# Designs tried in a protein design run: designed miniproteins, single chains, continued (4). Part 21

Each design is a single chain, and the fold is of that chain. pLDDT is the mean over its residues in the fold that is shown.

## One batch from the design tools (miniprotein)

Design m12704
Fold by ESMFold2-Fast:
Structure m12704 (fold): chain A 81 residues (1-81)
Amino acid sequence: MENLEKVKELYKKYLLVSEETLERSSPLMKKIMEAIGAKDEERYKELNEEIRNLSKEEKEALLAERQAELADSDRAYAALE
């Protein structure tokens, strides 16, 4: 996918880490990726508001799952070097 680097930077800013990992998460995360790809500004803002309204516990749980998957991806990248 194009813009993968930009997407990852955006997600890191929002305490999120990878596109592939996020696609397997809640429908909300998946919809955000779709909105970014489609350049649907209004939908993207609406979905960002949904994330903002998540409880701290929900955000922490999501982040923990993302970090576990990211660790696996980082190990794979290290093996390629």
Scores: mean pLDDT 57

Design m12705
Fold by ESMFold2-Fast:
Structure m12705 (fold): chain A 107 residues (1-107)
Amino acid sequence: DAAKKALEYLEKAIEYLEEVAKGDKSKLEKALKYLELAIRYTIEALFGIKIGVGDSVELSPEKEKELEEAFKELDELYKELAENLDNPEKNIELVEKMRKKVEELLK
């Protein structure tokens, strides 16, 4: 289940960011890798396809708008995360916001 994997990888990213906050900078790369996986599986869960397959998904105009707005918010959170990589506490807050947004989208 792509939705379950997305949430699992977000939780894993938070765990590694907590280790970074404790002074282990080597965990930052792992946190970012799990965050990337979470985003990929979120897109798979929402569109029903894997990224890079090239298949088009026919969505209603209303559903397309909902997904576009959701991705705008996730993209904004990701950009803010990238700008604050030296602040692990802020990064944890941002990833938790992403998790809540993903949970809302997958309900």
Scores: mean pLDDT 71

Design m12706
Fold by ESMFold2-Fast:
Structure m12706 (fold): chain A 61 residues (1-61)
Amino acid sequence: MEEKKKEILEKMSQIGKKLFELVDERRRAMANNDQAAVDRIDSEIRKLNEEAVKLDEELKK
């Protein structure tokens, strides 16, 4: 059934959108020399990347 794959694809899409937003935020934080914001954003990007990897592995099963 396609339900589980649909759910995974929707989650991956949401993660992609969030990652795009965070990359833009990181660029702005760097331009403002805000290292604390860069570190926070890098932490969030890492967590989202780990979630995306898990979802990708789920799709391959």
Scores: mean pLDDT 82

Design m12707
Fold by ESMFold2-Fast:
Structure m12707 (fold): chain A 73 residues (1-73)
Amino acid sequence: GAEEAAEAAERAGAAALAAGSDVGGQYGKMGSILGKQGDEEEAARYAELAAEASTGPGREVARKGAERAKEAA
């Protein structure tokens, strides 16, 4: 549901930030906001953008968050 997509987007953004991607963190935050407004599809889309902005070991955590958001949407 929307709440699950929002949480997954927030986690993907946090993982991107931990990997050194400020833009990934911003994407995750936007996805969280949109998911809380009931826009599950946009939450999933922004979670994917956060994951794409991640590199190295943080990328796998961000990708899992993005896939969870997509499945919740």
Scores: mean pLDDT 75

Design m12708
Fold by ESMFold2-Fast:
Structure m12708 (fold): chain A 81 residues (1-81)
Amino acid sequence: MSEELIKQAAESLKKAAEYAKKGDVSLAASYSTAAGLLAALSGNKEAVEIVMKGMKEADKYIKKGDYEGAAKVLEETAKKL
C-alpha cells in the first residue's frame, strides 16, 4: 500500500472535478481514469472501490448534463481517500 499513490489519486480526482465544472468532459474523464489507475497501483482495494463507486456516480450526473453534480461527487470521492 502506498499512501503517496492514494494522495495522488485524490489530487487527480480534484482535477477531474475542476474540469467537470468547466464542462470539459474529456479532461474530467482523463483525470478520473488516472485516479483509478493510481488507486489500483497503490494495492489498496478499499481505495479502488471508493474511486470506482465515485466514478460510477459522477458518470450518472455527466449523462444528465449536470456537471456541477458530477464535480461535487468527484470532490466528495477525493475526501474519502
Scores: mean pLDDT 84

Design m12709
Fold by ESMFold2-Fast:
Structure m12709 (fold): chain A 110 residues (1-110)
Amino acid sequence: MAAPEPAKFVQVEMSGEEERAFWERMSETKSNEELAKFLRETYGVNVGGVLRFTNTETGEVRFLVLQKDGSLRGEATTARTSREEALLAAADQAEAEGGPEAAAALRALA
């Protein structure tokens, strides 16, 4: 297979109203594929990518990881960087392709 597009780190600042609208839109998605499409088309987040958003009213920082199956993982207290997520995604791919040594090296860097 061709190498996958590297995971993107997208940073957005949101007001309280914008964050509320974001969560309402998220709650309206009925499938992981619809969710992934929304994030890709609205914020440019690709599979394995990270959306970091900061609420400008509260100062809260949230990280959402778009996983390979189109699901989201929220990481509110210990944020992974796009580098860490990209390395973990590359490790998963290397493991699937029969490269356990390469996968172990990539996981050690994450």
Scores: mean pLDDT 65

Design m12710
Fold by ESMFold2-Fast:
Structure m12710 (fold): chain A 126 residues (1-126)
Amino acid sequence: SITEKIIEVLKRIKEVFEKYRDKLSPEMQKKVDELLKRAEEILKKDPNDPKNMAELYTLLIEAIDLLVEASKTNPEIRKALEEIARYILEEVFGREVPEGTSVEELAKRVQMELFFLKQYYELLAK
């Protein structure tokens, strides 16, 4: 299901930030620590509740933004971001992605897809 694939994406993002945390600036480490705390909280919640799914998609949008920021100074995070973004677009959403699409454009397209699902689950939670 899309839900299972999206939960796997969040877990992969957690692993990337945990692996490279010590290579980040102190400011970025604080942002990562707050994101990891929120990720641990959301992963304990029921994914069948649309309110929790809306929170998950909100967190993923912020996580992609943070990966983009970290990718500017860390080539390993940049590679991980490209792989995660392509997986989300191609395997989760079934989109065709042109070869040579920049990491920045991949991240932007991912955030747009995640934003529409966030809106969908916010409407279901009402």
Scores: mean pLDDT 88

Design m12711
Fold by ESMFold2-Fast:
Structure m12711 (fold): chain A 87 residues (1-87)
Amino acid sequence: GELSEEVREALERAVEAERRAKEEFPDDKKAQLAAGIAAGLAAIIAGVMKVAGELDPKLLEHLRRQAELAERVARGEISAEEGLERA
């Protein structure tokens, strides 16, 4: 589904941003947090669509799991890279 692709794309961008930030700014936590924020936004988008109920139940369940992964990345429990791999 379209939203599943958007969530995955957002997480992939977050992974790329985090990798670059860690290499270029290993001591700059602000740059690294930017990647987590991107993942958090993906989770919010997925949550909004869940409430809208515009998706097939199977796709909605899948997006819910992706949203949970994105939020865990934003909290720092999982890296953006790990979140993308599990999505």
Scores: mean pLDDT 64

Design m12712
Fold by ESMFold2-Fast:
Structure m12712 (fold): chain A 99 residues (1-99)
Amino acid sequence: VTPEIAEQNLKGAEDAIKGAEEEVEHAERYRQLANDPSLSPEERARYRKLADRELIEAQFLVLVALTQADIVRQAGYTEKADELIKRAEEILARVRELA
């Protein structure tokens, strides 16, 4: 793996992790709205579906990040790859808690 390919994959993994973190934050908010008694049953049902969609999107972004982190590791950037994998695992743990 060339340094240029490693840098592109590092950036891609960091962007994917950030996107996954944002999707989990959206899912948490939608879960809160889904449990809000001031909202109609129909509105609460819609927010549950939105939360589920965000969690699916977060999982997809984590898979992208893990694939790119492996390329970063192959390039010799082990510390950066390990940090990306750790963040990805933390996101997956939050996804499991919210599911």
Scores: mean pLDDT 88

Design m12713
Fold by ESMFold2-Fast:
Structure m12713 (fold): chain A 84 residues (1-84)
Amino acid sequence: MYRLRIRIESDSEEDVKKLVDAVQAEAAKGARSTVRFEKRDGKYIAEVEVEGDKGTVGRVKSTALKAQEELGDNVKVEIEEEEL
């Protein structure tokens, strides 16, 4: 079993929500996911945690990276993967 932690930060709440929505939609196909939203120092932050098999977690990670590329430099994404 694997755990993926995705931290998303932007000055745009809309951009954070778009990336979270893409990640959660992929995770819903075969993984457990949780999300926490926070606003800190004028920035919008989301932390998404996904637990699943290696294949599902890998697909979610790929989805996050693709969504980050589509949103561009306005979004900072940090990804951590751990085997449970």
Scores: mean pLDDT 84

Design m12714
Fold by ESMFold2-Fast:
Structure m12714 (fold): chain A 92 residues (1-92)
Amino acid sequence: SREELRERLRRLVLETQAILRESYPVFPAGAPALLERLAEVAELLGLDDLAAQLRATAAYLRTQPQGPDSPRLRALGREAERLLAEARALAA
């Protein structure tokens, strides 16, 4: 359901934010792309304000020092790709 996808998005956003807090001040290089994918999911689910905030954060992170991706960030990236596919199917 849309509500289930929104809850899954909420969990992925919170986990991504936790990684960013733990990584400060050098952020994972893959974090901007992950945030952009989460923003696409948010937009497809009608969460336009969240989508805008995620895109703004991604743009900010691209201006900051970048480091290597953790296995945890890569796992979140795969989950975000699966969630995006499901959100696109729901929107069609």
Scores: mean pLDDT 89

Design m12715
Fold by ESMFold2-Fast:
Structure m12715 (fold): chain A 85 residues (1-85)
Amino acid sequence: AEERLFERMVRLLTEIEGLSEEEAREGARLVVETVRAAASQFPAEEFVERLEEMKAEALATEKDPRAAAAGEELLDLAAELARSL
């Protein structure tokens, strides 16, 4: 499950953010490590609820629709990872 979510994050970062494959993999790795660190300190549902709040805040404040869409999808992938832990 985690490997598939990681590869989806890499694909998202490469195709939407325009990062190189190495930069996309590093970015995805940092997201996974951050989610794992947070999930170890909080119940999964509390962490997922916080990610949903961050998604709503990002959509309300981000002026670039492409950056908003990428952030939304990345937070959704982070929520899936948190629920799979």
Scores: mean pLDDT 72

Design m12716
Fold by ESMFold2-Fast:
Structure m12716 (fold): chain A 82 residues (1-82)
Amino acid sequence: STAEAMEAALRPEDLAPLEEAARETERLLAEVELDDEEALALQRAWALFMLGAPEEEVLAAATPKVRPIVEAFLRAYREARA
């Protein structure tokens, strides 16, 4: 998959923080029900994040319902890199 290919292209030291971001996203997705439009918004935010876009651009891709999930994975990524 495209996401898997992008992860493979990243430096090894970036993988653990990305795994934490992915884990937090999966945890929150278990607690909420997203429609196709919201799911697409989350996919766009994640794609921008994987491409190294600024946090402001990643957050701007999120709809109001998806924004807490995006904020959570960005926080998890930052905390894992700290």
Scores: mean pLDDT 78

Design m12717
Fold by ESMFold2-Fast:
Structure m12717 (fold): chain A 55 residues (1-55)
Amino acid sequence: SLMDRLAELDKRAHELFSPAEVSRLRRRLFEGMEAGPAALEEEVDALEAEVRARE
């Protein structure tokens, strides 16, 4: 589910990214939530790709 993806994304971001980078990712997610479900899905897809690139 989208909620499970958000929880995993938050966990992985805290393990792989600096606190400043995590703050920026959280801002992007918040902006996606405000823009609507389709925008949030696209932002989650993009952030998951960025997390994979850091692994």
Scores: mean pLDDT 81

Design m12718
Fold by ESMFold2-Fast:
Order: sequence, then C-alpha cells, then structure tokens
Structure m12718 (fold): chain A 86 residues (1-86)
Amino acid sequence: LEEKLKELKEKLEELEKEKGPEHLEVLDAKYELAKVYFEMGKYEEARKLLEEVIEILEKQYGPLAKVLLEPETNLGLLEMVLGLEK
C-alpha cells in the first residue's frame, strides 16, 4: 500500500501539472488516492481528498454535487460520475 500510495501521489502531481487541478482525470486520481488512504487507516487524509473532489464537482456540476456529500454513498456516486465522464 505504501508503494501504491507513492505511485498514485506521483501520478496525481503529473496529471495536475499536465491537465490542471480541475480536470476529471485529476479528480479520478484523487479518488483512487483516497481509497488507498482508507485501506491504510488514514481516514482524515482520505476525507480531505474526497472533500476536494466534491468541491470541484460542486463548482463544475452544481446541484448534482449535493448528492455526493454523504460519506457512505459519496464514494460510489463519485466513482459512477467519474466512470461515465471518462
């Protein structure tokens, strides 16, 4: 998990540099990083990443993003939205 975390962080930095912080591919990378943090027991880091993704989705999609704010359904809805956009 530590190696996977490092790889995802590096990928996220590259994607932000290449495509900008609001690009859907960057949001997907942040979501994957949040999943790894959950697996490692780093729930605070995972929550912060999810909050960042939700904030950008609220900025871009408005009312749709409100449905993504619930902790348990948030990950499933984010994955669905990101999967459809890709």
Scores: mean pLDDT 67

Design m12719
Fold by ESMFold2-Fast:
Structure m12719 (fold): chain A 78 residues (1-78)
Amino acid sequence: SPSEEEIQEEVELSMARMYVSVASLATGVSPDDYEGLLRAYDALLDEEVAEGKLSEEQARRQRELLREAIELVRRADE
């Protein structure tokens, strides 16, 4: 129903905002600096792969999740 769809959209946006905030805290980059945040997070994931803590596939998935989260937040804040 429309109410279920609206709840799902709100949950997805809340999760996206949380993911951006976590990435900001992990990198020390402002959550409003989307370009800087993506670059710093990419460097962090490359280090985790080099240390054997993440596979290249897991790192790629996390990069995709942050990019999608940033796009959702950006569109909502327009």
Scores: mean pLDDT 83

Design m12720
Fold by ESMFold2-Fast:
Structure m12720 (fold): chain A 65 residues (1-65)
Amino acid sequence: MDKERLELLEKADKEVEEAAESRTASSELSEKEQKLLEVQAEARKLVEQGREEEAIELVYEALKE
């Protein structure tokens, strides 16, 4: 259920990975990329606590803006 939100989590992971590769050519992350990294760190903590739905919502909000 909420397969679309799971897709967004996977897309965020891919965006972060691509941003990390771009950083090898650049010294700084964009604000959007930094925000995604912070959101992913928080989401992983929520998943470890068993709050997967809250983690998905957090990533979803970051991707929308």
Scores: mean pLDDT 69

Design m12721
Fold by ESMFold2-Fast:
Structure m12721 (fold): chain A 68 residues (1-68)
Amino acid sequence: RVYSPEQRERIREAAEREGEKLKEEGIVEDVKVTVTETEIIVGIKATSLENGIEASRRIAEAIRRALA
């Protein structure tokens, strides 16, 4: 395993929480998160290139903070 069950839960919760904030701010239309034993899969549905980049940056930062 790359990610433990506890790490997968923390990653998922952090990414989903940040995704919800991004949706509230109008930066993204939707964010889908799947975390497996070996993969972090984040699908970002944004309306612009800049919003997609900002969303990916903020989600990555949220995951980093959750695992610190």
Scores: mean pLDDT 84

Design m12722
Fold by ESMFold2-Fast:
Structure m12722 (fold): chain A 96 residues (1-96)
Amino acid sequence: MIPEERRLSPEEQERLRARVDAVLARALALITDPEEKARVRAKVDEVLAVLEGDRESYEFFEKYVLPRLEKDPSLLVDVSFPNFLSDEEIEQAKAL
């Protein structure tokens, strides 16, 4: 069982999923291949499951990753998602 303090509240999970689903819908509109759409959906579901169980990862994602995805939904289609930030960009983001 994941400790309650590390797990997102139901309200946090709902807000996270709503924002990610909005970006996902925009990203899927850029894809014509049903196999690629299925891959992107599966990857997003895997990432969301990790974030829902790890508050530190969620806080990083919501603060630094999710706003970039909202600005450029094509980043969800990238095979490096969710690791499209360089080590330098991650360090810069943490320093803020």
Scores: mean pLDDT 73

Design m12723
Fold by ESMFold2-Fast:
Structure m12723 (fold): chain A 84 residues (1-84)
Amino acid sequence: SMIDRMVFDFRREMDARGRDVYSRDQVIAIARRVFSRYFSRDQAQQAVAILRRIFDQRFGPDGTVTRDQAIDIFRQAYQQFLSQ
């Protein structure tokens, strides 16, 4: 499915960076890169805006996240985008 491919790509992009934790801006940049492979520019922008909102609500704008937390919010952003 598309979600499985996108999550695989997101995991791969994170693993390539080899970080223990990720900042908000790093997660947003990786998510934008992955969404832009599968969505139009406008759709990718909407999905990133949703991810930004989820991140800010859960961790705050100055928060940092683990790899697994970043994957979780990426999945949530995709599911919320599809429900629009």
Scores: mean pLDDT 88

Design m12724
Fold by ESMFold2-Fast:
Structure m12724 (fold): chain A 57 residues (1-57)
Amino acid sequence: MSAEEAARKGAEGGAAAGKAGLGADAPSQLMYWQAEEAGGREAGEKAGKEAREAALA
């Protein structure tokens, strides 16, 4: 899978999670922000690293 495909799949996953209807409620937004900070950083770093290595191979 190319780096572009992996990045696109990652973006679609994020959009799908937002669309899941967890909504932009003020309380839910705080929890979402905390999850995004912790999970998003790790997932994004890992996905980007993996996609880049795969594309260079």
Scores: mean pLDDT 55

Design m12725
Fold by ESMFold2-Fast:
Structure m12725 (fold): chain A 100 residues (1-100)
Amino acid sequence: PRMPPGVFSKEVADELGMSQAQQIVQLVNAAVVAGLSAEEVRERGRELGLPEEHIELLAEFAEEVRKNRDDKEKVLEAARKLSEKTGDSRIPLVVEGVLA
């Protein structure tokens, strides 16, 4: 799902609830499939109106994916770490499916 540029408000992000969780999963998928940089993840996360805490966690994940591109196990470990910090158990399942 793509949001219009300029939807950066915390109030709008809070209203999205489940849609915000879906946006996080899509950004995780893009980081693994497209190899987004930490900078690209931060820019896209801000466009989506995600909380800064989540943006930082996603940027760390993207950096780990990029560094360990050829190490499937380390990418899955990064996904589990992101899942632990965000509370979203779908993240490792999405990453495992992408890496298959």
Scores: mean pLDDT 72

Design m12726
Fold by ESMFold2-Fast:
Structure m12726 (fold): chain A 65 residues (1-65)
Amino acid sequence: MEELEKAVNWLAAATYAVSAGFRMSEVDGAIELSGRIETEEQRELVEKAVEYLEKMGEKVEVREL
């Protein structure tokens, strides 16, 4: 994967996570998305964030508060 592609995928993941009201953090070498899901739109945004992180080869954990 090109370095530019990685940057774009990371920016997309971060944008979707923030739009869903989720926090993105690194825990034990994995990317953790933590927040509350109250709407179907938020679920779709979180799923998109996970897709972009997985495209970069990241391990992703979703925590619903």
Scores: mean pLDDT 80

Design m12727
Fold by ESMFold2-Fast:
Structure m12727 (fold): chain A 74 residues (1-74)
Amino acid sequence: APSVDELLAAFLATLPPGLAAAVRRLYAEAREALQQGVPAETVLAGVRTFLAALRLPEDHRAAVLAIFERLVAE
């Protein structure tokens, strides 16, 4: 099965460059927070807030959230 990083890279290729950069940065920040011991629930709450602010189409928002949920489940 593809890794979370592979799934993210494939998805980011479908986004406009500015949105792809924003999501990639969010992913790096979420991964760093998890490595520093921030609770998964707190990280996911921050991700949900950020994605709402980006005003992504509902299907794109759901896809990004699913990738982050898979990241925190590791």
Scores: mean pLDDT 78

Design m12728
Fold by ESMFold2-Fast:
Structure m12728 (fold): chain A 60 residues (1-60)
Amino acid sequence: MSEVESALKGFEDQLAETPKEKWVEMADLAVDSVKEKAPDNKELQKAMEELAKKVKAEAA
């Protein structure tokens, strides 16, 4: 898998094992982590932000 695919799958797998109350926190941490670790990887940042937005909507 590409780095983007691997990161997104890792996050989704982690969410599957996490209670919904923590999904917003996990989503924020994932976005922050990607921006810090891969500041020049705009594709990864965008993909993670989109996934985080969906996760936060589901957690509401």
Scores: mean pLDDT 79

Design m12729
Fold by ESMFold2-Fast:
Structure m12729 (fold): chain A 79 residues (1-79)
Amino acid sequence: MKEHAIRAVEAVLKGDDEEAIKHLREMGATESAARAAVQALKKAIETGDFELMRNALRIAGASDEAAEAAVEHLKELLK
């Protein structure tokens, strides 16, 4: 769970939408939910909206713990 959430966020940062969708689907997201989550993650990264990022990951099937781990990992990458 945590690994897939972290990898999905890393893939979005690199512009690899297909890899991000793959990791979100491994968390149990449908194709539609994964695509919606990728768009929300892009917006969250662009605007620095970590609340939107947590919500996007939860919609894709991430636990609260996995979503928080991915957000903290991204904060480290953006330093």
Scores: mean pLDDT 81

Design m12730
Fold by ESMFold2-Fast:
Structure m12730 (fold): chain A 73 residues (1-73)
Amino acid sequence: MARELIRRAEELEDPVEAGKLYARAAGLALLEGDYELYREAVENLGRIVEEDPSVEKELAPVVEEVVAELRAA
C-alpha cells in the first residue's frame, strides 16, 4: 500500500532512497485512487529535491518508470 511506502520513506536518512520510495508511493496512490496520499507523497518528494537538487538526477529514472507504469495501467 502507498501509505506503507510513505511511512518507510519517513524513517530513511538517505534522501535518494527516501525519494525513490516517495516516487513509488505517489504512483501507487494514483492507481489506488487515493489523491490525498498522492499529494502527500509528491509534496515530500518535492521537499527532498529542494533541499538537495543533486538528488533530482538520481530520482529521474525512478520517476520515469512510475509515469510509464501509470500510462500502461
Scores: mean pLDDT 80

Design m12731
Fold by ESMFold2-Fast:
Structure m12731 (fold): chain A 99 residues (1-99)
Amino acid sequence: MEEEKKFIEEITKLLTELAKLDPAVRAGDPEARERASEAVQKLGDIVAKLAESKGLPELAEQARKYGDEAATAFRAGDVEAASKALSKLFDIANEILKA
């Protein structure tokens, strides 16, 4: 489906950006933390929009929630909390793709 293809392309780009930022985020770089926060917020929004397009409003709400939690955690430098929120967001994305 065209929507799922665009979704995979967009999330792959954002995940690649997050992976490149990870060493700087862990080193305490404030700019890297803000960029990671922005990237994960966009990831949550993309996952939520895909859920809405499939008629899954509860998953859309959860995607936004965990995207916001991850963004807040990255800004605070709480990499453990950010990783936990991202893990939940990926679980939601997988559930949406199976629906």
Scores: mean pLDDT 82

Design m12732
Fold by ESMFold2-Fast:
Structure m12732 (fold): chain A 91 residues (1-91)
Amino acid sequence: LSEELRKEIDGAMATIMASVTKLSLKRATELLKKGELSIEQAQQTIEDGEKLIKRAKELGKDDPEAQKLVKEAEKALKELKDLVEQKKKEE
């Protein structure tokens, strides 16, 4: 009904998705650095993270706060991807 209310709901959902994804990616990066996460598990986290970020970006497209969290999640994703590539090269 209200376009404003729909945008608020979508923004809230995007914020939750981006925040959870960011935390998961950061945890995976820490665990991978400690050797407590396999490269295969890190790749699964990357795939799941990419899907969630894409969805959050679409839901939060009209919400500047949600978009900021999406960018933070994208940075965390890139950091994990870089670490996986580095670990593969070292092994």
Scores: mean pLDDT 86

Design m12733
Fold by ESMFold2-Fast:
Structure m12733 (fold): chain A 89 residues (1-89)
Amino acid sequence: MKEKVEAMREAALAGDWERAAELEDEIAAEIAALPPEARERLHRLVMSAMLAARPEIEAIPDEEERLRRAAEVAAEALLAAIEEVEAAM
């Protein structure tokens, strides 16, 4: 799963939105296949990380750069959450 999240982030940063969307669908399918407790934990970890990063993201004056930074933070938060969930298994 982590490799697909990293590939999705790279595609988005390169402007390859079609590839990014394809990878997003694959990632969503893998998350849906996880046990309910793992999915719930992953969701809580990602939400916590996104909330913590909000002040930094909101401080970016350029709207386009702010959106790109938000996408990067979301991908990094998801990668960290996957790592923690896998380490607990």
Scores: mean pLDDT 77

Design m12734
Fold by ESMFold2-Fast:
Structure m12734 (fold): chain A 70 residues (1-70)
Amino acid sequence: MEDLEKQREAWRAAATPEERALIERVEKYQDEVDKAIKENKTPEEIYKVMGKLGDAQRELAAARRARRAA
């Protein structure tokens, strides 16, 4: 998870418009997780937001794998 900015730039450069939308969703939920941690939310609330992030990350990974396999 180092160089997140460079990783996002690389993803955007290689991404289709669909993948780019998924990258933006991942970034949005990552910000929500960070905010929940900073606001000292309960572990349950943090894990709930992390679940959304995980779903978005899996969808992005699946889209990238499908494109690679095609």
Scores: mean pLDDT 74

Design m12735
Fold by ESMFold2-Fast:
Structure m12735 (fold): chain A 69 residues (1-69)
Amino acid sequence: SVQQQIQDLINEINDILKRMGVDTPAEITLSDAGKISVKLPGFFTTDHAGEDTYRIGLLLDQLAQLLRE
């Protein structure tokens, strides 16, 4: 389902943030109506700005595409 795909993307984003040393995960909420609210951590370093940051960008793009359904 679209909801499962969105949840999988959210989980992968949070796993990457945790791997990057961000203790506070992104606050991403999905309502039953398909509305998504995203809050990124206010403090963020660029120490892992290569592959992990690029991957987060791709996942956010996929999330935006799913929201257009």
Scores: mean pLDDT 65

Design m12736
Fold by ESMFold2-Fast:
Structure m12736 (fold): chain A 87 residues (1-87)
Amino acid sequence: SEIDKIVEEILELVEKYVKGEISLTEFAKGVAELLEGLSPEEIWKVLDKVHTKILEKYKAETDPEVKAKLEQAAATLNFVAQLLIAE
């Protein structure tokens, strides 16, 4: 589905951010572009799926720096989604 494709693309952005391949600003822009044109219901569906996967990664992770970046990615995802939903 289109939603599952967007979830996968956001998770790729999370991985790039965690690896230091992109900045937090580049991550936020990428997320905003991927969520653009989605309904609020679709945005919430993407958010729930991505958060579930970030939480799984966080629980499996032992590196505190990687955990901190995962928390920052989750917070940034929430912020961007809220801006798009709030109008």
Scores: mean pLDDT 88

Design m12737
Fold by ESMFold2-Fast:
Structure m12737 (fold): chain A 84 residues (1-84)
Amino acid sequence: DLLARLEERLAEERELIEAEEDEREREIATLILEAQEAIVAGDEKKAAELREKAKKLIAEIDPSELPGLENAIAAYPAALEAIA
């Protein structure tokens, strides 16, 4: 039942990402979600690569440029680490 719970959680995160109107926030969240999906699929190499891409975008993007981005960044990296 672990995989079912992970799939349900990923589906919930995807809904939140699709509801997000800020394109840059959506891009970062999408990379993090895809990394989580790769972990569930057993592709740890792909997950690590996507996680690194997300971290680079987070480091280079000033959160003050996009309202709400700080909250999304804080939530999704923590979720990714919990699944990884």
Scores: mean pLDDT 64

